# Designed miniproteins, single chains, continued (3), part 53

Each design is a single chain, and the fold is of that chain. pLDDT is the mean over its residues in the fold that is shown.

## One batch from the design tools (miniprotein)

Design m9829
Fold by ESMFold2-Fast:
Order: C-alpha cells, then structure tokens, then sequence
Structure m9829 (fold): chain A 113 residues (1-113)
C-alpha cells in the first residue's frame, strides 16, 4: 500500500520533469493497446497487414491525443490524480465507427461462444 502511493508520487514527478519519461510511458501504453486491437483482429480472422497498419495509425492518433492532454494538464497545474488519470484513461469506444463495429462484433462472438 505505502510503496504504491510513493511510486505514484514519483511517477507524477518524473512525468512533469522528464519529457523522455513521458514518451516512454506513452510508448508502453501504445504497445498494450495494440495488443488488444491485434487480438480483436485475430478473433474476427481479419489479422492482415492492411488491418494491422490501420490499427497502428488509430493507436498513434490516440496516443498523440493523450500526450497533448497530459501536456496541457501539466501546463495548467492540474492535480497529480488528473494527470495520471489522463495518462491512463483511454477508450476506443466512440473514437471511430469502424473500431466501434469491430468491438461490437467481438462482443457478439463472445456471447455466441
């Protein structure tokens, strides 16, 4: 418990003071998100080079938006909780009609299996 709180405070300080650290955190989130999308493509038998490239672009756009939001919050003097929530708050529902359709198909396949 106490070590987790100390880690969160140090993480916030590094994000605010070390631009490279923020880039590394964003790259890690990008990889995690891409793994989810590639699994979605696999479940639909649509894991093609073209579809992976499309997901890569969508995730790059999302990570750019997250970065811009985090940088805006840092500049405005937002709370540690707001900055960390912005860094960790990502959702693809409603971001793209195609992503929403792919997500809905995966949910339907899970309900039928």
Amino acid sequence: MKKVEEYREKLKEKIETDEKFLEEQLEKRKKDILSIYYRMLDLQNKNTDANRAKMDKLVDELIKEVKEKVEELIKSGASPEEILNALNSYSFVGMSEEIDKEFAIIQEEKAEL
Scores: mean pLDDT 65

Design m9830
Fold by ESMFold2-Fast:
Structure m9830 (fold): chain A 96 residues (1-96)
Amino acid sequence: GSMLEQLMRQLEGLVEEARRLAEEARRLREEGKGTLAQGIAMVLRAIGLEFDMELLAAKLRELGADPATVERLMREGMAAVAEAKREALENMRNAL
C-alpha cells in the first residue's frame, strides 16, 4: 500500500514546486530583474516538472489511485506549469 501513498506525495510535491516556479517567474518579471538566462532556465525547469508529473500520474493510474484526486492534481500542476512558461517567456522578451 505504501508505494501508492509515496507516489501520491511525490505528485503533490511536484505540483507545489510548479506553483513556486510560477510565483518566482512572476516576481522576476514584476521586479524587472529577470535575465534571458534565468528565463531559459525556468522554461526548462517547467518542461522537466511537466514530464515528471505525467510519469507519476500514469504510474498512479496503473496502481489504482483515486482518479478524481490524480486529475485534480494534474489540472493544478499543469496550470502552474503553463503560468511559469508564460511568465518566463515574458521575462525573456523583456530582456531582449
Scores: mean pLDDT 88

Design m9831
Fold by ESMFold2-Fast:
Structure m9831 (fold): chain A 82 residues (1-82)
Amino acid sequence: MTVAVGTGENGAVGVGEGENDGDGTGQAASIAILELLEKGSKKVTLTVTADEVTEEIKNAAERVKKNAEEEGIEVKVEVKES
């Protein structure tokens, strides 16, 4: 399982969960970022915790970061293994 927890500069929190793969990580991170955007956050720290950290998971997290930056939100991503 992959869990993404984001915290915004405004005190908002977003959480997403998915499968322990690239697609599941992308979904989890995207859900967390979307919740933070809806709550007005412009700077986010996103922590992605996965049962196993693979290159696909790292790439998915970076992709979500890039997409969020294009929407005007600054994202710092940390990827951890549980």
Scores: mean pLDDT 81

Design m9832
Fold by ESMFold2-Fast:
Structure m9832 (fold): chain A 63 residues (1-63)
Amino acid sequence: SEESQARAEALSVLKEKFPSLSDDTLNSIVDTALGLRDALKLPYSLVIPLALMFADVEETYAK
């Protein structure tokens, strides 16, 4: 499905760009981006940029 593809691609990109964040945190970020996409009926092309934005915020405020 498009969701499964978007999830896999987003997670792959986030693991490469944010290696300091845990797998649990990255999965949570991708879930948030996919949830926002579904709630607002956004195109899947926005999932990766949304996830990258959320990951950047998380890395900035992570302990």
Scores: mean pLDDT 83

Design m9833
Fold by ESMFold2-Fast:
Structure m9833 (fold): chain A 63 residues (1-63)
Amino acid sequence: MSPEEMSRMLRDEGDRYFKLGEEYFRKGKEALERGDEETAREYFEKGREYFERGMDLYRMADE
């Protein structure tokens, strides 16, 4: 596998995690608007985890 091909695959996977993070942030915002702080916190936590995984993959692609 070429380094360039591997970097592309890592970034593609990272983009998928970023999309998952955005979905959970959206769900968290909806829960917060309803006053469900516990559910909102849970969704925001999951969104943050997915975002961090995406960032890790992008970091690996740049190395």
Scores: mean pLDDT 84

Design m9834
Fold by ESMFold2-Fast:
Structure m9834 (fold): chain A 90 residues (1-90)
Amino acid sequence: MEKEKKIKELVEKMAEIYKEIAERVTEWIRTLDKEAFEEKAKELEKKYTPELEKLVEELKELGGAPKEVLDEASAKIKAALEEAQAAHDA
């Protein structure tokens, strides 16, 4: 039961990070110029990448599906940043 609870908590934390990234990127598209946006995007990546990696490592130790979760996280972050950059370049 404790192991299942920890896995659920880790997955929820990852989902929260994804939502925060999406919300921040959406706000920055509307409010920041390209230079400020690129700087904030780098800060976001530096902040959340190690957190996501740590959560994946903990999930792996508990017998979760770490590779799939990490791949989804990376793809979602990359897609959000690419969409934001395209919006600024348009």
Scores: mean pLDDT 68

Design m9835
Fold by ESMFold2-Fast:
Structure m9835 (fold): chain A 66 residues (1-66)
Amino acid sequence: SAREKEEQKRKLKKLADIFVDGSDGLVLMSESVGRIAGEDVAKELRALGEKSLKKTREEAEKLKAE
């Protein structure tokens, strides 16, 4: 039903917001890690965060488009 779709969209938005916040934290931490362990390690952490964020946003947008 329309109500169920709206509730599901709200849940996805909340999850997307959590992943956005987590991604920002990973970027900040990756800078600190880069100074200690090198830029290659920092780049891997950043890539993981970006990949997770992109996937979550794409799934949320698919359900909103329905």
Scores: mean pLDDT 67

Design m9836
Fold by ESMFold2-Fast:
Structure m9836 (fold): chain A 102 residues (1-102)
Amino acid sequence: MDKLKELEEALKNKDKEKLVSIGTEILRQIRDDPVGNRKLLGEVARIARKYKEQLKEFAKDEDPQLALVAAVLYYLGTFLTPEVDEAVKLMVEAIKRGGRLE
């Protein structure tokens, strides 16, 4: 999957603009068909877990769209861990600041 490579490259290179673009595209694809994209969701969660500290920092970014994308990815990487409560807080704050996944 080319989109997964772009996501990991954006995280590896700390490319905020690319992370917003590809992250939003991937998250919208999963939202529109979660069952059909369950394998994609699992791979995204794997990448998010690998880069969770970076995603947590990006979830605090001044750009509310970057903050929301990063917070949702951080949530996916920390799901069923004690860190999930912090991920939810970061998502709520990003949405309050104008972040949208529509």
Scores: mean pLDDT 85

Design m9837
Fold by ESMFold2-Fast:
Structure m9837 (fold): chain A 94 residues (1-94)
Amino acid sequence: SLLDELEALFEQAREALERDPVEAMRLMDEAVTLLREHVELSPEEERQLSLLLRDILEAYATLGDSPEGRARIREAMERLAELMLEAVRRHEEE
């Protein structure tokens, strides 16, 4: 269910990004909160998560709702989603 919930949030965030990057960022923040409530992240995973979240916020702060800004946010969101899904798989195997 956690994997399904995260995948649903990621799909919603991808769709939201095309019209409202702030909503997309809110959905990703919701996914990160859900992950942290259910999965014990390693110090390295926490660092990578924080860096990717910073990259998303920095892209929006510097490039706004521009095509370049959306592309950079999309790239960081996909990397963030991959990291989070990997953490869930590791947790399920432990």
Scores: mean pLDDT 84

Design m9838
Fold by ESMFold2-Fast:
Structure m9838 (fold): chain A 92 residues (1-92)
Amino acid sequence: ASARPFDAERARAALEELLAASTPAVRELLEEIRRRLGEEATAEIAEAVLAAERQLAQNGRPALSDAARLAVLRDLAHFHEAQRRREAEAAE
């Protein structure tokens, strides 16, 4: 689905950064997402969350709470699953 080359090292670094800053609940959810959607999709989700937190910081806003981070992760995982289903249906 992506036209850009996947940078496995950068993706791994983003996932490790998010995991290190995460509560056990967030870490468990990321591992569940990795199991369901695979490593590439999980890394893209991790990069998106970190990018959103950087944008909040640039705008002088506080970092996401654990509850907000969990909600964002669930929404992004749901979006990726919905996209995969849509692409599978379109392939017919």
Scores: mean pLDDT 73

Design m9839
Fold by ESMFold2-Fast:
Structure m9839 (fold): chain A 90 residues (1-90)
Amino acid sequence: PSPEQIARAIGLVLRMIGIEIDLQNPSLSLEEKEELMREALEILREVTADPSMPEWAREQVYRLALRAAELLPDPELRERYIKEIEELVA
């Protein structure tokens, strides 16, 4: 990968970590948490669609997306997002 591709991969992984941290904030509304989860899914789609993306970055984003979904307070939303994540990486 080029230095630009590596920098992008690092940036996406760091954003995913930030989303996981933000989802731990009990002061966020359900709508705010869903917005963060939708951002995580968009990053996962981007990473899985890019064949030039390093494997370590795809693995990290996938793992972090699952962790983000598990932090959602609504069990139905949690199950829905976990299923969507699994379908994206299949």
Scores: mean pLDDT 86

Design m9840
Fold by ESMFold2-Fast:
Structure m9840 (fold): chain A 68 residues (1-68)
Amino acid sequence: SSMDELVEEISKLLKEVLALAYEREDQETIARAQELGREARAAVEKKDIEKLKEIKEEVKRLLQELKS
């Protein structure tokens, strides 16, 4: 399903963000990534596909900021 694909994409992106943030000891980014993970779980429970799309874009932005 589109929701299952979004969840897998978000999970993959969050793992990459957390790996980089832990390597850099970036506590603010670690906390933000954990919050986005909680929001994603809540969105799945509510079947909120639009919220999952928003979360995916926010995680992508966070990853781009870390790579800059």
Scores: mean pLDDT 87

Design m9841
Fold by ESMFold2-Fast:
Structure m9841 (fold): chain A 94 residues (1-94)
Amino acid sequence: SSQLERARLLAGILAHEIRKLRDELESKGLLTPEEAAELEAAADRVRAAADDPSASLQEIRDTMTAAARTVRAILERRGIPDRLDIDALLAAID
């Protein structure tokens, strides 16, 4: 369906933006090595779901939602504003 194609594209965008955020925050010394690894793992899982031809729409959405929780938890602990607007990305699938 067109929703599945949109989910794959948006998941790809999310994975890229998470890696970009990780690199920026790591370069500024704002992440522990463990937090940097958590962000990388979240981006890798979202990318894998986006690139998996057998992944369902629900599996892609669940992976994106899990990544959103990981990103928000780290940003909230650091007092950093959420710049990714992941809720808007998830809404754009529908």
Scores: mean pLDDT 83

Design m9842
Fold by ESMFold2-Fast:
Structure m9842 (fold): chain A 67 residues (1-67)
Amino acid sequence: MSLSESARATIQKATGLDDAGAEEAAELAQQVVEGKISGKEAAERLQRRYGLSPEQAEKALTAAASG
């Protein structure tokens, strides 16, 4: 799924992630929607890779899933 400009901007505003981080959040959200990984696993990956809090990781995935 192509990440829209609006979705990218929303993720970045909510979490402070760069373009690469926003794109990874979108990819992880897509994998959750497809049933390939759990939302918890996606959030944990964002926390480990980008130093996000659990709240920030959840916001990133929610914003990405909305685009």
Scores: mean pLDDT 76

Design m9843
Fold by ESMFold2-Fast:
Structure m9843 (fold): chain A 68 residues (1-68)
Amino acid sequence: SMAAAEAAFRAQLEEWREKARKQIDAYVASLPDPAEAKEFRDLMEKSLERIEEARRAGKAPVGGAPYK
């Protein structure tokens, strides 16, 4: 059903975001410069928001995702 497909899509979107945030956190923790770490995190957070919005709209964003 459409409702089941929508629920599955939302669950996949949440799982992807959690994985992406964990990878971002791991990389940020490896950076010695706190200013660089903050800049990277801000860029990645903005990227995740754009990807989520594009996926909710049924389209993939231009550019890569920060997860494997």
Scores: mean pLDDT 72

Design m9844
Fold by ESMFold2-Fast:
Structure m9844 (fold): chain A 94 residues (1-94)
Amino acid sequence: MAFEQVLEEAIRTSTDPRAQAAARRALELFRRAESLRDAPIDLRLQISRILAEILGLVQEILTASPAEQAALTERLEALIRELERLLAEAERAV
């Protein structure tokens, strides 16, 4: 998948341990989201929106200057926390 490929590229090329850890966590959560079956459509749509935002942010991090990477990584970490919350809700709803 293009999403998985972008995250794997970020993990491989990132020199910032925080950015690398965030990308690894995003990949784990993406794979977890793919395993969800019969979750309510509203939660699935919210998860898809957050995943799209994570993808865009990771692409920005890959092309960003070192000075911008820290701020982008903080935003990525915030999106990952929101995704973890939504996945927990979806898993309880199934």
Scores: mean pLDDT 78

Design m9845
Fold by ESMFold2-Fast:
Structure m9845 (fold): chain A 55 residues (1-55)
Amino acid sequence: SPEEEARRRRLLEEHVKEAVKTYEKIFGVPLSDKQIEAIRKMFERELEREERRRR
């Protein structure tokens, strides 16, 4: 449903924000847009993979 899809997108954004904060703390510098997009795509693939793995 559109509501469930929107909820999943919000969860994805939350995970991306936390990962960015963690990596920025580790590297001591802000992440580039390309690095942030790479993190987002990684989480998108993992969520899709998890969905398929459950059923």
Scores: mean pLDDT 77

Design m9846
Fold by ESMFold2-Fast:
Structure m9846 (fold): chain A 90 residues (1-90)
Amino acid sequence: DEEFKKKLQEMLDAVRAAVKAGSSREDIMELLTRLGNEIIQTIRELSKSTEEFNKYVQMFNELATILIQGLREGKPDEAFAEAEKLIEEL
């Protein structure tokens, strides 16, 4: 749980930094795709059962959806706040 939570936080921090640096939407989406693939690999390594794998994938998909929707709607700060809260509640 701590390792997974840390990986989600690292992704959120990287996306937030890219937005602050003025990265294009396309560059941010590419970053999300790359980091998302790394998180899925981490989930695979951490999961001891299909049930654990599905649980972690579900949590990751919820976080990814929040970030993608916030970026598309031009509300990244609101998405970051929602994502931070979700990670804290894990």
Scores: mean pLDDT 83

Design m9847
Fold by ESMFold2-Fast:
Structure m9847 (fold): chain A 57 residues (1-57)
Amino acid sequence: SRLERQARLFIRWAVANMSEEEFRAKLDDLLAGLEVPDSLREPLRAYAEELLAQRLA
């Protein structure tokens, strides 16, 4: 969906350009602001955690 695509693009950009603290704080704001349905919240959070883990490895 468009929302999922926008969220994934922001997550990728944010992981590349933010500290872990900033990223975690802004992820919640993004998901709330985009009115992401509950069904997408866990998949998007898992995607974010995977990208963050890869960056920090």
Scores: mean pLDDT 76

Design m9848
Fold by ESMFold2-Fast:
Structure m9848 (fold): chain A 56 residues (1-56)
Amino acid sequence: MDEEARELAYETVLELNPDIGEEKARRIGEGGARVADGMGLTPEQARQLVERDLKG
């Protein structure tokens, strides 16, 4: 898995919900980045996937 995808997803979770806490944001970001990696998506696309999931 791309570390950049994990970091971008994590930062996006914290930006959208700073009150969620660091540990939960990290887990959500890692999950989204892992799914995106399995689909062959770029780090930026992984971030967008996580953003869309959080916004509904």
Scores: mean pLDDT 77

Design m9849
Fold by ESMFold2-Fast:
Structure m9849 (fold): chain A 85 residues (1-85)
Amino acid sequence: LEEIKKLLLELAEKVKALLDAKGLPETADRVEKILKEAAKSTDKEEIRKLVAEAVALLESLGDLGYEILAEVEPLLEKLVELLSK
């Protein structure tokens, strides 16, 4: 869980910075809130659900969302791997 929490906080920080740079501060705050909430959970199923919610929110932005997802892909891949164990 410690490694999962670390990755969630790193993901939250990076996604927020990328969205802020794109002029989407309200979306940045919303994604950060979801990922920080996941980092406070000790339930892997709840963490998976919150991560999926954050990803879905990014996907809802279309091309810009997919660009951000590509940028954070290494962190997201590692997080998904740890959540599957």
Scores: mean pLDDT 82

Design m9850
Fold by ESMFold2-Fast:
Structure m9850 (fold): chain A 74 residues (1-74)
Amino acid sequence: SAATLAAAKQFLRYVARELEEENPEFAAELLRAADEATSVDELRARWRELAKRYGLPEHLERGAEAALDSIVAA
């Protein structure tokens, strides 16, 4: 739904704000993904690619995916 996509985008924007000071390029790419994505599946795919590109530990990448799953399930 549009509400589910909006909630998922807001979650990734929150993550981007948390990353801004330490990794501004990762944060900027994540904000771009949140603005451009047309589905939750696209957001998940872009999150995985960015987490891998910027060297985020797997457990943190999986943590964000679990949060996205919770948003979709709500």
Scores: mean pLDDT 81

Design m9851
Fold by ESMFold2-Fast:
Structure m9851 (fold): chain A 82 residues (1-82)
Amino acid sequence: MADTLAEAARVAARSHGLSDEAADKVGEQIRKLLEEKGDEATPDEIADAVREALRKMGASDEQADAVAETVRRIYEALRAQR
C-alpha cells in the first residue's frame, strides 16, 4: 500500500505541474505516515500530509488541494480492496 500510494502521489503532483523533487518529497511523507500509523492513518491525515509537504515546496493552495484530494480518494479505494 505505502509504495502504491506514494507513487500515485508523485504522478498526481507531476500532473499538476509540480517538480520531480516536490513529487518525491510528497511520496516520502506518505510512506513515513503509513509506516508509523499503518491502518490507523485516516484519509484526512494523508490529505493533510500531502498539502503540508506541497505548500512547503512552494505549491499553490489550489495545486496542493487538488493533489491531496486525489491521493485521499486513492487511499480510500486501496483500503476498500482488502
Scores: mean pLDDT 80

Design m9852
Fold by ESMFold2-Fast:
Structure m9852 (fold): chain A 86 residues (1-86)
Amino acid sequence: DDAVAAGIAKALAAVDQAIQHALSIPDPEQRRQALQDLLAKLRAQRAGLQALLADPTADPVERAAAQRLLPEVEKRIAEVEAALAA
């Protein structure tokens, strides 16, 4: 569905903007805190998507959206973890 695809794209763009904003913070301590806060939020989103995919009674449309979102969220988690390790 075009509306679902547009919603997913918008949500991912917002996450990407938040990561770029955090990386642009001049203060190292504030930048680290912002990245840690983003990591916590992304991990919570991953847990929710995994729970939905593990539920055999979940709505098929919501499950399809979660299947599309999960790898994208995992990619952003890896990006934030790499930034924190540097």
Scores: mean pLDDT 83

Design m9853
Fold by ESMFold2-Fast:
Structure m9853 (fold): chain A 60 residues (1-60)
Amino acid sequence: MEGYVFGLTREQYEAAKKGEPVTADVIVLDPATGEWSRGLYKITPKKVYSTHVYGEVTPV
């Protein structure tokens, strides 16, 4: 799915800015359902914002 990702560390956020995949324990908002979930996800960044990342998210 695609979602908004919150709770990345500084290092993980910098990797996402470079377009690198990140695996992290994060909070994800699903924009289709409005549901929030927390867990370990593999994130492929599509758009990087000042406070969060939007991308493809897959549970690990």
Scores: mean pLDDT 85

Design m9854
Fold by ESMFold2-Fast:
Order: structure tokens, then sequence, then C-alpha cells
Structure m9854 (fold): chain A 100 residues (1-100)
């Protein structure tokens, strides 16, 4: 579980890097990230391991930070980035409830 979550977080960061280099459009990057977020969420939830859940939360928060920075550099991405940030925040809230 832990290593798989680390791999998926790394993939999300690689997708954002590819998008920043112009290799893929932001709409495609957002869809791929959404899919990876759901996989991370399912693995963390099913693991019932606080360390796996905390790692997932930290990874998702880091992606939110990068999306906020992206919005400042590319105002044209604001609407889709805001939708993705909202989606990530909701998944973080669900994961945080598992730690109580």
Amino acid sequence: ALEKVKELIKKMNEILDKMERGEIPFEEAAQEISKLVLEIFDIARESKDPEVIKLAIEGLKNIIKKLQELKQRHPEYQELADQLIDFLNKKIEELEKLLK
C-alpha cells in the first residue's frame, strides 16, 4: 500500500511536469490526475493504515499547492484548476476523517 501510494503520487507530479512542458494539454492532465487521486484514495481507505492515509493526504496537499501556483502563472487554467482543487480537498477531508 505505502509503495503504491508513493508511485501514484510520483505519477501525478510527472503528469503536471509534462503539462508544464507543453507535452499534454491541461484538460488531459486534469483527467489523469483525477483518476490517480481516486486510486490513491481507494488504496489509503482500504489499507486502514494511518501512515498510508497520512502519506496520501500529504501527496494530495502538495498537488493542490502546485495547482494554486499553476493558476497564478496560467490564469486561463483557473476554472479547471479550481474544480480539481475542490475535488482534491473533498478527498482529503474524507481521508482525514479516517484518522479520527
Scores: mean pLDDT 86

Design m9855
Fold by ESMFold2-Fast:
Structure m9855 (fold): chain A 73 residues (1-73)
Amino acid sequence: SVAELAAKKQAELDRRLAEVRRKAEEAARELGKKYGFSEEVARGLAEGVVRIHEWVAKREFEVFKRKLEEEAA
């Protein structure tokens, strides 16, 4: 069903975003160590990267869902 395919796509995107968050936090920590950033600054940098990827994932899901609805109609 459209709902099952949409749920599977959402799970895929959630997994991708979890990996992005982990990598962003690791990168921000390394930059903090190298340049003497506070934990607050490092957290803000990681959050900024995650927000960009969240926006892309939302758009990807909207496109995917529209195609499913068009094919099912």
Scores: mean pLDDT 85

Design m9856
Fold by ESMFold2-Fast:
Structure m9856 (fold): chain A 60 residues (1-60)
Amino acid sequence: MEEEALEFAEKVVRELLDQGADENTALSEAGKKVADELGLSPQEAARIANRALERVLAER
């Protein structure tokens, strides 16, 4: 489901930002992991990763 993909992407984004990665790196890496883990297209994975990044940044 889209919700599970979003939660996974949020976790990846949080981990990368906590390690000192910039927003562009976090977005790129989360998109790759979502595509690989969930079998989504690169475009769909990028869309989910971007939404996850927006949510994580809103918490800060």
Scores: mean pLDDT 79

Design m9857
Fold by ESMFold2-Fast:
Structure m9857 (fold): chain A 59 residues (1-59)
Amino acid sequence: MEELEEKYKKLLEEMQRHGDEVVAASAAGDDATATRHASRMRQLYEEAQKYKEELEKKK
C-alpha cells in the first residue's frame, strides 16, 4: 500500500511539473512546447488514475 501511495504521489508531482510547463509555454506563445508537455501530462494522468483506483479498491 505505501509503495502504491508513493508512486501515485510521484506521478502527481511529475504531472504538476508538466502542467506548469504547459501554462508557461502557452503564456509565452510556444504552442509546440505546450502541446508536448500537455501530451506527457495526459499520459501521467492516466497512469496515476490506475494507481488511484487500486488504492481506492483497498480502502
Scores: mean pLDDT 79

Design m9858
Fold by ESMFold2-Fast:
Structure m9858 (fold): chain A 61 residues (1-61)
Amino acid sequence: GAHRAERALTRLVARGELTLTNEQGRALSRMFAEGIPSPAELARATGLSRRQASLVVEEVR
C-alpha cells in the first residue's frame, strides 16, 4: 500500500540511495496504492532510471 511505499522511499532517500522530486514522490505513492508495479512500469510513469525503479520496488517488497 501507499503507506508502506512512503516508508520505503523515506529510507532510500535518507540513505542517499535515491533522489526524488515532489512529483515523482506523488506518482510513486499513487502507483503503490493500486498495487506493486513492475520496475519498467514505474520507470515509465516517473522518469526514474530502470536501476532506480528496481531499487524502489525491491525496497517496498
Scores: mean pLDDT 78

Design m9859
Fold by ESMFold2-Fast:
Structure m9859 (fold): chain A 70 residues (1-70)
Amino acid sequence: VSEEELDDEVAEALALIYLGIGNIDYQKGRKESAIEAYKKAIEVAKTVKNPERRQELIDYAKKKLEELEK
């Protein structure tokens, strides 16, 4: 539903915004908020139609989650 309303540029921008929020929260010591933001970034990134860009965004967010969750 929401996925059909987002063009690829908007979906990519939203994923990047959530990644940015996650990075800020991580740097500020807000681990729980950072984890939530990275998970949202992955959710949005999955709606990106370009397979290379989608995978890049997902991989980045997953790497950050692995670092936070150990």
Scores: mean pLDDT 80

Design m9860
Fold by ESMFold2-Fast:
Structure m9860 (fold): chain A 71 residues (1-71)
Amino acid sequence: MVISSEEGARRAGQRLLDAGLVDKPPQTPEEASKAVIDYSEKLRSTPLGKLMEEIGRKLREIGDEFDKEYG
């Protein structure tokens, strides 16, 4: 079954606590969501995050090429 985004955020926040990435368990889904967002933003500044951005850009370039041929 699909977990609600609020429940998912709470579970993600708990995992961040277990991993020592935050100092307290999130008390609300909003706090959990913010912690996940903040962590994902930090991840985007890493070499892996930059690589994922470049892959996304390349995929868009390929899409534009197909649009020129077929659209």
Scores: mean pLDDT 65

Design m9861
Fold by ESMFold2-Fast:
Structure m9861 (fold): chain A 75 residues (1-75)
Amino acid sequence: AEALAEEVRAELLANGFSEKVADAAAEAVIESGGDPEKAKAKVEEILKEKLGYPYMLARQYADVVADLIKRLLAA
C-alpha cells in the first residue's frame, strides 16, 4: 500500500493537484489497503470534513483517485 500511495501522490502532483489533496489521497490509499472504492470513500471524507471542500469537488477528486488506483493496479 505504501508504494501505491507514493505513486498516487506523485501522479496527482504531476497533474496539478495541491499537496493537501495529494497527501489526503496517499493517506486514503494506505488506510484502504489499496482498495479503490474504500480509498474513494476515505478521500471524499477527508476533503469534505477535514479540508472543507464542497461536496461536488470532493466527489470529483475521489473519483479521480479511484480511477488512478484502478489503472495502477491494472484492474
Scores: mean pLDDT 81

Design m9862
Fold by ESMFold2-Fast:
Structure m9862 (fold): chain A 83 residues (1-83)
Amino acid sequence: SELEEKIREEAKKVLEESKAIIDKLVDDKEKLKELLELLKEAKKKYEEIKKTKKLSKEQKLILEEMIKALEELIKWVEEQLKK
């Protein structure tokens, strides 16, 4: 579970850094919409990989954390677009 903890901590860092960068773009609604579509496409691709590929326990955990981070980022971008 040491690897699991490391993966979770790295995912948290990437998510927070991504939010900070995107927050600077809050005035550009068109760029935020384009980003939202790219994030949704990325999430769909990771979900397809999870369903179709024979994955190790570690690979599954990495994909699940990446999907979770993308889902949180998508929700956050959608909330920014409502402002």
Scores: mean pLDDT 76

Design m9863
Fold by ESMFold2-Fast:
Structure m9863 (fold): chain A 75 residues (1-75)
Amino acid sequence: MEEKIAQTKELVDTLLKRVKELMDKMNSKEEIEKLYQSALTLLENLKAQSDDPEVQKILDEGIERLKKLYEEKLK
């Protein structure tokens, strides 16, 4: 069970790092918003597919971190 939790944490951290790197290179508010919506949908779909409370908690924390990244880019 711990392996699945570790894999989920790595997935979330990798996704958020890549989203931040891409947003830093984007010049369009619309492009930033589309990236945010795509990443948010991915995390929400992963949460919906999991019945593991620990995995769901990691994904919820990932969604919150993603929202903060989006807010920082739009100010």
Scores: mean pLDDT 82

Design m9864
Fold by ESMFold2-Fast:
Structure m9864 (fold): chain A 100 residues (1-100)
Amino acid sequence: SEIDKLLEEAIKKVKELIDKMSKAKTRNQINEIYKEILDIVSEFLDKLREISTEDEAREAGIQLLEAIKKEVEKYKDKNPEFADELITLLDEQIERLKEA
C-alpha cells in the first residue's frame, strides 16, 4: 500500500539520521539532525491525514513512532538528554494515536 511505502521510507531515513546523530561531534550538528528527524515525522503524519484510512493510518503511525523510539534508545548512552526528550515526545504521540 501507499502507507506501507511511506512508512518504509520514513523508517529508513530516520535510522540513517539517528546513526549520524550518534557520530555528531557538536551540539549544533545534533540539533540540525534532530530538526531533520522532526521534519520527517511531521511530513509522514501530515501525509497520513490526507490518506484518511483511519485504522491503517493509525497502525502505520504507531509503527513509525515505535521504530524511531527503538533507534533513539540506541543513542541514549551517548546523549541521554536528547534521547530522553525524543522518547518522551514519541511516547506522547504513540499514546495519542492509540487513544484515537
Scores: mean pLDDT 76

